# Designed miniproteins, single chains, continued (4): the designs that were tried, part 65

Each design is a single chain, and the fold is of that chain. pLDDT is the mean over its residues in the fold that is shown.

## One batch from the design tools (miniprotein)

Design m14375
Fold by ESMFold2-Fast:
Structure m14375 (fold): chain A 77 residues (1-77)
Amino acid sequence: ASTDPKDYDKDGDGTLDFEEFKAFLREGLGVPLSDEEIERLFRKLDVNGDGKISIEEMTVLARHLLEHDPATLVLDA
């Protein structure tokens, strides 16, 4: 699976919805997070409540998750 969040943006609008976000984390990055933990992480990143995360925000998150324990990221706030 690709580790580039752009490959999960099927609409080409520069954002990921919740289903694309979940697929990127599980299939792209292989992070062992539950649906509930992914939902909490999505809500933290979606500060405007529009149900979208930018590709730039996903790139930063992906680098953080690859360098750190993804469980720690979810638990720390």
Scores: mean pLDDT 70

Design m14376
Fold by ESMFold2-Fast:
Formats: structure tokens, C-alpha cells, sequence
Structure m14376 (fold): chain A 92 residues (1-92)
């Protein structure tokens, strides 16, 4: 089921994002690198959410719209984290 696979994937993404955030908090010297890894993970999640939305569009258009909105939010967060990584690299 696309729905079940998508929700399982999102739970895995959440766990990985939390682990990367914890590592970034503990290791300031790796922070820029870890923020870039988080951004890459969020961009991958956005692509998979849009793919799931396309597959669900006929059977569950409401969920498809929610998943598209979630993908947009993930991309915005990824852009923010990339910008912060660039700022940290320049302050070194």
C-alpha cells in the first residue's frame, strides 16, 4: 500500500533527522556537514511524497493534496538548512 509505505518512510525520515540534529548539537565542528545531510534527506523525502501524491490522486485526492503540501514544506526546510550550512562555513 502506497499509504502504508509512505507513513513508514516518514517515520524513518523523522528518526534519521533527529539523529543528525543530535549529532550536530554534540559536534559543532561537523554542524555544517550534518545540516547538508539533513537537507539532502528532506529533498529525498519531498520527492517521495510527491510520487506518493501522484499515485493517490485518484483514490484519495485529499491525502494527495496534504502530501504535496508536506513536500513543499520539506523543500523549504532543506533550503533553510543549506543556507545555514553555507553561513557556518563562511564564519570559520
Amino acid sequence: SVREETFRYLAEVDERLLALADEALANPEKRAELLREMAELLREAAERLREAARELEESDPELAEILRAAAEHAERLAEYLEKKAEELEKEA
Scores: mean pLDDT 86

Design m14377
Fold by ESMFold2-Fast:
Structure m14377 (fold): chain A 78 residues (1-78)
Amino acid sequence: SARVDEVVRLTLEARAAEEAGDYEKAEEYAKKAEELWESLSEEERLLAAARLARAEGARAGVPERGAELAARAEEAAA
């Protein structure tokens, strides 16, 4: 879960940096997120994808879709 937390954090920080025009920081965060993502198990990847979908759903105003995906991934990982 700590690895899932870290990859989600880095991915969101990369997006925030890109939106702010800080492409150097965006590249650093994205590269670290990619390295961690490749090291995750299939179950951890599903959890990370679900959390990122939830965050994107909240941004887009459709948080219920992200929450449903997160619940399914958590059930699959259990």
Scores: mean pLDDT 73

Design m14378
Fold by ESMFold2-Fast:
Structure m14378 (fold): chain A 62 residues (1-62)
Amino acid sequence: LEVGDLVRAKKDYKAKSPEELDIKKGDLLQVEEIVSDDWVKVRNLGTGKTGIVPKEYLEKVE
């Protein structure tokens, strides 16, 4: 994944801290920052909310 990529949530993720983002399967998101090898900061395009999520919960939109 790269900054600017459109991604879709593959499954639900529940935030465990304020910096993390709740996502639901099928949500359309944009990558804003690569935080680490395992975590990215995303914006939910439906809600406008931002936060970090595990990369493995996301798939790139073709």
Scores: mean pLDDT 83

Design m14379
Fold by ESMFold2-Fast:
Structure m14379 (fold): chain A 64 residues (1-64)
Amino acid sequence: SAIAEKAKAAAEKAREAGSGTGAAVAAWDFHQLGDKEGAKAGAEAAREAGGSPAAIATAERYAQ
């Protein structure tokens, strides 16, 4: 579906960008779509990108 495709695209963007902020936004988008797997991927990307503690905390909150 369009929703699933959007989630996949956002996850790929977050991982490739290596941006803590971008990854946090992706995690929020996945949370809004009810995609916990995508939200967790976004949170992980935020940690790997070395984002600020605030950005990582935000992504992890949305991954729940």
Scores: mean pLDDT 68

Design m14380
Fold by ESMFold2-Fast:
Structure m14380 (fold): chain A 104 residues (1-104)
Amino acid sequence: SMKEELAKKAIELAEEAIRLAKEAIETGDKEKAIEAARKALEAALLVMRATEDHKKILEAIGTALTAIGAILEVKYTGDAKLGARLAIIAAERVIELAKEILEE
């Protein structure tokens, strides 16, 4: 179904976000930290579209805000490692929510 495809795509993007964020933590690469956070944000928005569950939608919104916070952290403070850690937190929550949607 469309919802299953959106949830699967969210997991794929979140896994890419975690990979990029881990590289950013090792290297201090600000561009990779921002890319990771942007992918985590896109993944959270896909979760919002993949479900009609009000609680999961609110959790996806909170996750999107965490990803936005990661982008702002890197842009305004230059802390690529903190931004990358926030991106991982957001991406891991996306994976949890998307898996719950796929199990329904």
Scores: mean pLDDT 91

Design m14381
Fold by ESMFold2-Fast:
Structure m14381 (fold): chain A 60 residues (1-60)
Amino acid sequence: MEIDEKEVRATLLTIQAVIALKNGDYEEAIKYAREALSLVPDNVAARGILEEAEKKLKEK
């Protein structure tokens, strides 16, 4: 079993993005999600969070 450091960091950033999104900190959620995507571009969870946070920021 090999765990890539980038995957671990991307997962942690994705978790922080989820927490920020739930707290209404949409700008922080976008920041963490983008950072996760810079490490793992095909991270579906981070992409979903980014889209949701951007939609929330546009609506309010």
Scores: mean pLDDT 80

Design m14382
Fold by ESMFold2-Fast:
Structure m14382 (fold): chain A 88 residues (1-88)
Amino acid sequence: MEEKLKEIQEKLKSKVDELIRAIKEGNYDEARKLLDEISKLVVELAKLGADPVRIATLGILVSALDFAIEQKNYEEALRIAEEIKELV
């Protein structure tokens, strides 16, 4: 279990870095695709017994980021993505 947890955490970190890049480049279609992939990785971390408080916070931030992109609030989207990076 520990090896799978670490593997998913490393994938999550990589996807968050890609997400931040996509947002900075104005590639919001790619950002939304990456956000969907990140959401799935967060669910898998929860199933593997990752810290429930961190997982709950990540879930809230992922939802907030999707909403910011939908509202075309791209400055807020970048801030939320940077906050997600601090938690992964």
Scores: mean pLDDT 84

Design m14383
Fold by ESMFold2-Fast:
Structure m14383 (fold): chain A 105 residues (1-105)
Amino acid sequence: DKLRKISQSKITKIDEEAISKIVRVASRRFGVEEYEDEIKEFVLKHVKVGDEPIVLFYAIAVAIATFKNLPVSKIPEILYKLMGPSLTDEERKTIIDAIGKLVGI
């Protein structure tokens, strides 16, 4: 299935449009839409070809914590929320489709 293939895959290319879609969903869910561009820039600086998809979500969580002036101890909570429990079905589909592009599925 697509989700299993994604979890076992690595990023094969840096698709800025795909990353932008993921960052937009994350920024809206955490109330930091004003920092969408800065979060995207942070992700593009720190995520590389060969990284596992979780590294992308970790980079987003770090950026969100930074712009919200949250302590490092909050990063796992942000990461957990990005992985699904706080997302709508449409937001989850957008993220899954975008990650699929990054891993070449």
Scores: mean pLDDT 82

Design m14384
Fold by ESMFold2-Fast:
Structure m14384 (fold): chain A 59 residues (1-59)
Amino acid sequence: SREEAIETAKKLILEKYGRGPLTPEQGRELTEEVQKKTGVSPEEATKAVVKALIELGIG
């Protein structure tokens, strides 16, 4: 679901990248990982990553 994709993105950001700004390459890799783990579309995975960054205060 969309909520599961957002929570997955938040968890991955905190575990792999910390609270700093993401590089474009890190953002792409994160989006692909969210898509693989949750089965959402590429567009929904991208939206989930953006929402997660906003909610974590990154960006």
Scores: mean pLDDT 78

Design m14385
Fold by ESMFold2-Fast:
Structure m14385 (fold): chain A 77 residues (1-77)
Amino acid sequence: KEELLRRLEEYARELVATAERVSPEAGRELRAFAEEVLRETRERLERAESEEEARRIVEEAKERLSRKTEELVRRAL
């Protein structure tokens, strides 16, 4: 659980850094979005009853972060 969240936090940080290199505005927006996603994911992980459910929750969070990153980078270009 904690390891999954740490990996997700690291993934989010990498995406924010990538977006920031393309556009400071995109990086700022993605950072705010990532904070919301990480907060929601932490709450969902606290309620997860199985390792499989926890992995699914993290996978969904990664998909949301990835799609938002693509959207913001595309709009910045």
Scores: mean pLDDT 82

Design m14386
Fold by ESMFold2-Fast:
Structure m14386 (fold): chain A 54 residues (1-54)
Amino acid sequence: SAEEKKLLEKAAEAYKKKDYETAIEYYRKLIEVSTDPALIRAAQLAIEVLEELL
């Protein structure tokens, strides 16, 4: 969906700036709004990796 794409873009922008806390928040929002199991799982894994970098 357009909302899922926008959240992914915002997460990617935050990651490029090394703003891992903001990237995690956008991935959490993506999990909340997504109905795609693959996308939810990918976002969960991204959060786990990023939390290790905080």
Scores: mean pLDDT 85

Design m14387
Fold by ESMFold2-Fast:
Structure m14387 (fold): chain A 62 residues (1-62)
Amino acid sequence: SQEQQRLQQADDNTRQGLSDQAERLGKHELAEKIRAGDQKAFSEALKELGEEQFKKMEELRK
C-alpha cells in the first residue's frame, strides 16, 4: 500500500542519516551494521549515537 511504501522510505532515510552520523563519530562498525539492515544493531546504534552526541555537546559547553 501507499502507507507501507512511505514507511519504508522513511526507514531508508533514517538508516542513511544514522550511518552518516556513526561515521562522523568514528563508529564505522555501527555504520556498516546499519547499512546491513541488522535490526538489533539499528536499535543499539540509536542508543549509542544518542549517548555520543550528548557527550559531544557537553564537551562543547565546557
Scores: mean pLDDT 67

Design m14388
Fold by ESMFold2-Fast:
Structure m14388 (fold): chain A 65 residues (1-65)
Amino acid sequence: MASGLTGVMIKGIGYQIEGLFEKVVLKDDTVEVYTRERSPETERAVEELKELAKSAGIKLVVRDV
């Protein structure tokens, strides 16, 4: 369930991880991350995002491009 603080948190994580992903798309209750290829660093970032999204009550979608 989205709240005002959820939007701020989503914006923050997008900034922190954008350099690791081809792009990040932020929506009110959903974060989409796009990866060109899976590296150990990228996989770790995905696992961290899963935990953060679960704690914030938002959806995380991971796409390969």
Scores: mean pLDDT 65

Design m14389
Fold by ESMFold2-Fast:
Structure m14389 (fold): chain A 72 residues (1-72)
Amino acid sequence: KEEQIKKLLEQSEKLLKGSKREQAFGLALRATAYYLQGNYEKAIELLEKAVELDPSLKEAAEELIKKAKEEA
């Protein structure tokens, strides 16, 4: 549980230093880490930012946002 969250945050930090597409994926991984921690508000915020950077993530992000809102 904690190990998975740590790995997601480490991967997101690496991606956030890369290309615009990598930054979008980094934000999505960070959002997933916050979702697993129960911080649904932060997860939703980061997913919305990821979609702004890469609109191809919209469908997957909207699905996770719906789940986060139901849990919040």
Scores: mean pLDDT 80

Design m14390
Fold by ESMFold2-Fast:
Structure m14390 (fold): chain A 85 residues (1-85)
Amino acid sequence: MEAIEEAVRRFLESEDPDAALRELARVLGISTDMSPATLAELVGARLMSQGRYDLAIPVFRKGIELYPDNTSLAVLLEQAEAQLA
């Protein structure tokens, strides 16, 4: 699924991360009628459910950088890192 990898890359590199995150959510089939912090949680969780921990980890790290008061992102990052064995 190269479209997912490109959308993740755009989110990580974008000067407009909110717009890039909404596009990533659309690619993953997630509703965009949510706050950007909630979208980062749902996007990362969807990537984890697909076994794409390699993509979920950088998404959660970027989410923590953008939304440092969102404690759920830090917990999800720890869970994703644990799956790499």
Scores: mean pLDDT 82

Design m14391
Fold by ESMFold2-Fast:
Structure m14391 (fold): chain A 83 residues (1-83)
Amino acid sequence: MKEELLKKADELEKRGDELFKQGNYVEAAKTYYEASLLYIEAGDPQKAAEYSGKAIDATNEAMKDPEQAAELKKWADENLKKR
């Protein structure tokens, strides 16, 4: 149901925030992106846009670290190039 999608998205939101605070920007970016997709499916485009923005912020932080940049670039190429 719609409520289950919103609950799952809220849990991913909190996890993404924790990962970002820990400096794990690759996992934070992936987690925020999944949250944004669940918000789209649940019919909350405003929250989807917010968490897509947070995914971009996490991507920018990851790009400052060579190891994280390489991992995130691979993920982004696979998941974002279809836009």
Scores: mean pLDDT 79

Design m14392
Fold by ESMFold2-Fast:
Structure m14392 (fold): chain A 93 residues (1-93)
Amino acid sequence: HHMEQRRADEAIERAKKALETAQKYYDEVKKLSEENPKARLAARMAGKAYESAQKYLEDALKNRDNPKAVESYAGAAEQAAETAKRYLEIAKS
C-alpha cells in the first residue's frame, strides 16, 4: 500500500543523504591526510565508511519492495556517515 511505499522512499532518501554526508567527511579527512601523515589511518577508515555507505544505498535500491530491509540499510548508511565524521574529528585532533 502507499504507506509502505512511502516508508521505502523515505528510507532511500535517508541513505542517499548519509552517502553524501560520508563523502563530504571522507573528502575532508583525505585532504588533511595529504599534509599530516598521522591522519592517514583516519583517512583510510573514513574511506571504508564511505564505501560501506555506498554499498548500503545499493542494497536499499535492490530491496525497494521490502520497506523493513530498506529502513535497515538506511540506518546502516547513517551509521557509516557517523563513522566517517568520527574519523574526521580524530584527524583534526
Scores: mean pLDDT 88

Design m14393
Fold by ESMFold2-Fast:
Structure m14393 (fold): chain A 78 residues (1-78)
Amino acid sequence: MTPEEIKKEALEYLDKKVEELLARTRSPEAQAFLRRKGEALKEYVEKLADTKSFEEVKEEIDLQVRHLEAELRRLEAA
């Protein structure tokens, strides 16, 4: 798999995860936070795909999504 192929697959995977979180998110403030963080993660993932395998990038996306879910819980609990 080329870096461009990894980037495409990883961004599609990230978009799917962000959309799943958006579908579960209740508040407009939390949705705005998630969209902003999603854009930052896209930039990070694009850079990561230049040097990492798809499996490594996917694992990093899963880790970042877990952190994002924790931040969303804190934001919605406030």
Scores: mean pLDDT 81

Design m14394
Fold by ESMFold2-Fast:
Structure m14394 (fold): chain A 86 residues (1-86)
Amino acid sequence: MDTAQEYFEKGKELFKEKKYKEAAEYYKKAVNLDPLYYEAWFNLGEALEKLKKYKEAAIAYKLALQLDPENEEIKEKLKEVEEKLK
């Protein structure tokens, strides 16, 4: 697992298995190799949200939204986690 795409796919597999902490680790590896990989930032946010790490999830969603500013799904996810921080 040497590419951002391979780390992303492994993260997705782990997320489906409900292994959210391990999924987040692989998504972090993906964004470290390719910081412009908006899907990996978005999936990192979802994994962090499942771990109730709402502040970290908000940061990941904000980074995904900077890469895809018109994405309504990312906007809605960011709104949801920001409500958890109030």
Scores: mean pLDDT 87

Design m14395
Fold by ESMFold2-Fast:
Structure m14395 (fold): chain A 64 residues (1-64)
Amino acid sequence: SIEEIFERALKVLREYARQKGVPDEEIDRIVEKAREEFKKATSLDEAMLVLQRAAEEIRRLIAE
């Protein structure tokens, strides 16, 4: 299902963020926000935009 695909993507994103040293509190905040936004998504495209925004927020927290 789309929900299963979304949750799998969030798991990968969470693991990546932890590996890059993002604090668990920040990861949990971003993931919870993404889940709330996903509940409001009415299409696959909207769900993908939610994931894109979460990934971008994590990238901003990672020092290059």
Scores: mean pLDDT 83

Design m14396
Fold by ESMFold2-Fast:
Structure m14396 (fold): chain A 70 residues (1-70)
Amino acid sequence: MAEELLDKAARYMDEAVRAYQAGDYERTIEALEKAIELFEKAIELGGHPDRARVLLESARAFLEEVKARL
């Protein structure tokens, strides 16, 4: 279900935020990449495409910000 994928992706987003605050950019990138993959799968399933797209955009923006620090 797309909703389950969104919930799991949200947990990875939360993990990414905590890792980022701890200065662990490698873990942040890993968590964001997993969240992005799950948001993309949720969009494919069509359950809540607008919400999934907004969250995907947020995850991608955060990933770009973290990579800019490398």
Scores: mean pLDDT 80

Design m14397
Fold by ESMFold2-Fast:
Structure m14397 (fold): chain A 79 residues (1-79)
Amino acid sequence: SHLEKGKELFAQGKLEEAAEEYRKAIEENPEDAEAWRELGKVLFAMGKKEEALEAYRKAIELNPEYEEAGNNAVRVLTS
């Protein structure tokens, strides 16, 4: 899947390619909270902090379980 391909590319440090695969996963399923969360992680690694926070916010809105885990991540990104 695009999500799995994105994770492999991210692990290899291919940040732009990973982001593109995550965007494709989101285009196929805009409610894929994991794809939004992974997009947020790669955007943060690229230094795109504002875009990363928007992606994390979307992931939390779609899956409230990420809110408990993501509250620390969002707080760290905004500190």
Scores: mean pLDDT 78

Design m14398
Fold by ESMFold2-Fast:
Structure m14398 (fold): chain A 74 residues (1-74)
Amino acid sequence: MLLKSTKEMSEKLGKLVNEILEKKYSDEEAEKAIKETYEELKKQYPEISEEVVEEQIKGMIAFVKALRRHKELA
């Protein structure tokens, strides 16, 4: 995987997480937005491994859901 693509992914994901928190997305909306963002990213960078994308989608969904639930419980 190219360094340039990994940096671009990190920037896009950071923006997505902030947007989910600011707009107070539901868990379902957050999961949809995460999947949609990765689908668009795959179109821009077809060289990115499908396995890496799948792994990152799962990790990001779990992370965002846990973060949102923790904030709502606190």
Scores: mean pLDDT 70

Design m14400
Fold by ESMFold2-Fast:
Structure m14400 (fold): chain A 72 residues (1-72)
Amino acid sequence: MDEVKERLRRLGEEAEALRESDPERAERLLEEARELMAEYAATKYGKEAAEKIRKKSEEALREGLAAEEAAR
């Protein structure tokens, strides 16, 4: 578990570091990180649970965005 989190964190850091220099490479790293998250969720909770986790995360993100826009 922790190894996957560490890999995701490293991919995120690399993507941020490359954001200005190589935006295309940064996007690929972010896509790889998202795939790793999906694989990890599927492995731990099963493929059906992974979809539910994804939906829940998207709802939380949407609520966060709405709150940010309302605060502006």
Scores: mean pLDDT 66

Design m14401
Fold by ESMFold2-Fast:
Structure m14401 (fold): chain A 60 residues (1-60)
Amino acid sequence: GITDEEWRAMLAEAGLSQEEIDRVLAALESGAIDAADAELLRRVGLHWMERRAIPRSVEV
């Protein structure tokens, strides 16, 4: 699985604040992800999808 350090790095790269990163990590650790946390994760996913749209992005 993804480690805490890996999550922190990805969230920071996507432009989340330290407060938002700590919130999301706490939600993931507890397993209780609400709609706001899911929206933040979707935003991170879109950021990485856009980055991967540059030449040499890998598709499944």
Scores: mean pLDDT 67

Design m14402
Fold by ESMFold2-Fast:
Formats: structure tokens, C-alpha cells, sequence
Structure m14402 (fold): chain A 58 residues (1-58)
């Protein structure tokens, strides 16, 4: 389903954002977390909130 595709894409963006943050690329991490939030916001509110907290921790 479209919802499953968006969740998978969001999971990929979130993981890439976490890796970018770990290597100190905060600008890239921010963009990746913002993309994850957009992908999650209308399909999984809990995952969107987790992505927002990751963004806020930068």
C-alpha cells in the first residue's frame, strides 16, 4: 500500500539522518529528519513525533 511505502521511505530517511548526525553533519541530518517527518505525518503520528524529537536533539 502507499502507506507502507511512505513508512519504509521514512524509516530510510530517519536512519540516514541518524548516521549524518553521528558523523557531525547536522545540516544533512536536519534535512533527512525533516523529510522523514513529511513522509510520516499523515500515515503514522507516533513515528512523525519520534522524527521530530530526533530533529530537536540536533
Amino acid sequence: SKEKELKLEGEIQLALGQMAAAIGDKELAKKLFEEAIKLYENVDKELAELARKELESL
Scores: mean pLDDT 85

Design m14403
Fold by ESMFold2-Fast:
Structure m14403 (fold): chain A 113 residues (1-113)
Amino acid sequence: NEKIQFLRDLVLYLQTIADAELNDELKAELVDKFHSIKGVAASLNLSGLEELSELLENELKTTKSGTLEEVLQKVVEKAQTEEAKDLGNFILNSIKNGINENQLEEIVEKVSV
């Protein structure tokens, strides 16, 4: 399943950098990455990920300090759709506790158009 694999790979990547302090280089890299993720999410009909990626891109452009995990927390609070909130909470939990495969399958179904 392409959607499940894409979201798994994204979470695994975010786990490697979630606790890193955001500097200008990392912020620029993440802005470009989430801009690209937004396009892929639209193509895969992952509406929750599309909204989160847009919010993350915008928040990363304005954030002065802190970690990616802190930016993710703020973005989840700003999310307008239940799909984006649920996906954001899944990502935050998975970064801290590891990926639960059953929850990953459930969230992909829930955040798909």
Scores: mean pLDDT 84

Design m14405
Fold by ESMFold2-Fast:
Structure m14405 (fold): chain A 117 residues (1-117)
Amino acid sequence: MGVTEETIERILAEARAAIAAGDLPAAFRALYEAAEAILRMIEQGAPVSTIKRFAEELAELVREYLAQLPEVPEALKAEIEEVIEEIRNARTAEELRLALARLMALLGEVEAYVAAQ
């Protein structure tokens, strides 16, 4: 099934609302779902400019999410910032795909730390 721009915009709006509300579990779920949806958009052959726009919006929301999580190790936050820079510098769909896959893996590590407290 195809992912639409409207679907990604809705998921990113859900992430933004959850972050604003301090609902960190809901924020994590929406951010992860957004990354999955953007990866699906890459598989569908969407324009790199469209993919990059959504990936950059996701990256800014991830920064806002991490700002509410002082318990997450600075080393893990630094790895996420490196991936955000990779998204910013990406010129191809493959570079965006690799950066988004790494972002999803690192978001999973953040969730594991938060769950362990």
Scores: mean pLDDT 87

Design m14406
Fold by ESMFold2-Fast:
Order: structure tokens, then sequence, then C-alpha cells
Structure m14406 (fold): chain A 66 residues (1-66)
């Protein structure tokens, strides 16, 4: 479980950094990896990004995930 937890944390860090920089395509790519692997949901990703960076950033990411 340690390896899996570490990978999840690293992916989340990269996702949030990409979103902060306005690299929504990279953020969406990482988010899709987390969702496809069953490690997160689209709703969780959008909510976290909205909380950290605001609704506009979250909406741009959500559009790329749809």
Amino acid sequence: MEELVRRIEEKWKELLEAAKKGDYEKAAEIAKELIEEGLSTQEDVVERVEKEFGKETAEKLKKLLE
C-alpha cells in the first residue's frame, strides 16, 4: 500500500501544480489517470481544484474531462 499511496500523492501534487500554472491539458491528463485507475472521481478532482484555485480553473478542467 505504501507504493500506491505515494503514487497517488505524487499525481495529486502534479495535477494541482499543472492547474495552478494554467496547464489544464496536463492537469486533465493526470486527472484521467487517477479516475481510470479508480484512485479518484471526476467530482473529487473538480472540487479539489475549485477549493484551491477557484471555480474558473475548475470549470476549465471539468470541460477537458468531459
Scores: mean pLDDT 79

Design m14407
Fold by ESMFold2-Fast:
Structure m14407 (fold): chain A 61 residues (1-61)
Amino acid sequence: SPEEELRREAEELLKNFDKLSTQEFMDKVNALRDRAVAAGLGDVAAEIVRELYKKWQEKKK
């Protein structure tokens, strides 16, 4: 399903988090969010963005 596909891509983004610049990470998060919204999965988009941002903040500590 589109939801399962988006969640897998979010997991892949998290696996490569340490290899990405802040700008690259933000660009990929925004692209993933936009795809989820376009698919009618606004709730999934919000959840994915929240989880990815939370992980990004944890790494800044």
Scores: mean pLDDT 77

Design m14408
Fold by ESMFold2-Fast:
Structure m14408 (fold): chain A 73 residues (1-73)
Amino acid sequence: DPLERARALLRELAELHVEQVRREAGEEAAREAERRLEAEIERAVEWLRAHPERQEAVVRALEARVAEARAAL
């Protein structure tokens, strides 16, 4: 479950960032950011899968980042 939660939180952060890019730089830049972030999310989840002792700490950190990002945007 921590891996699935981490992926969901990372996707949420990516969606907030993509929406900001869309507002600032337009649709093409947003689509490029989305593709790049999707690849980064998969790499991050795979790393986290290899480090089970870090999973809960990373999820907590991501939850804090999502809250901060939502407050900013």
Scores: mean pLDDT 83

Design m14409
Fold by ESMFold2-Fast:
Structure m14409 (fold): chain A 71 residues (1-71)
Amino acid sequence: SEIKKRLLSLIGEIIRLIGEILDLEAELDRLKAEGGPESKIAAIQAKIAQLKAEMDKLKAEMDALDAELAK
């Protein structure tokens, strides 16, 4: 069904975002180990927060589509 195809697309986008977050968390850990700079640490933390917010939006859309499949 078209809903199932959309769900698979959303899952693919979520997996991509998880990969981006993991890469940024690894960079954040490296910068913290090096002792800064705090401005770059803050910028990466802000990017991680933005990506997590985007993931939450995609999960909400996925939940709505799953509810439609249950009808």
Scores: mean pLDDT 85

Design m14410
Fold by ESMFold2-Fast:
Structure m14410 (fold): chain A 60 residues (1-60)
Amino acid sequence: SIKEELEKAKEGIERKEEAIEEARRLGESEQLIENGEKAVKLVEELIKKGEFEAKLEKAS
């Protein structure tokens, strides 16, 4: 279901944010960190889109 996919995506974001923080702590490249942050932002945008789709499904 869309709801289950959204929850999984949210958990993925939390995990990704933890990985970015660890990479920053370990002194990984700024480019790697920036790419990770861009990936998180993209997934957040997709989650917002999915939330609209879930609302439409519930209304039907």
Scores: mean pLDDT 75

Design m14411
Fold by ESMFold2-Fast:
Structure m14411 (fold): chain A 62 residues (1-62)
Amino acid sequence: MELHNEGTRAYLEGRLEEAARLYRELAEQGDAFAARQLSRVLEELGKLEEAREWRELAERLR
């Protein structure tokens, strides 16, 4: 719960790299919401290929 809030706060503050790291750790634990948020953050960072992979994984985790 707190890692989700911290990741969202980092994203809102414009700290995209920190938000990506926090969401990645949660997504690796199988968190579909974190995987979806990670794909959005990666897209804003210009990592379109990685963003697509995490988006597909998030759809499978639902």
Scores: mean pLDDT 78

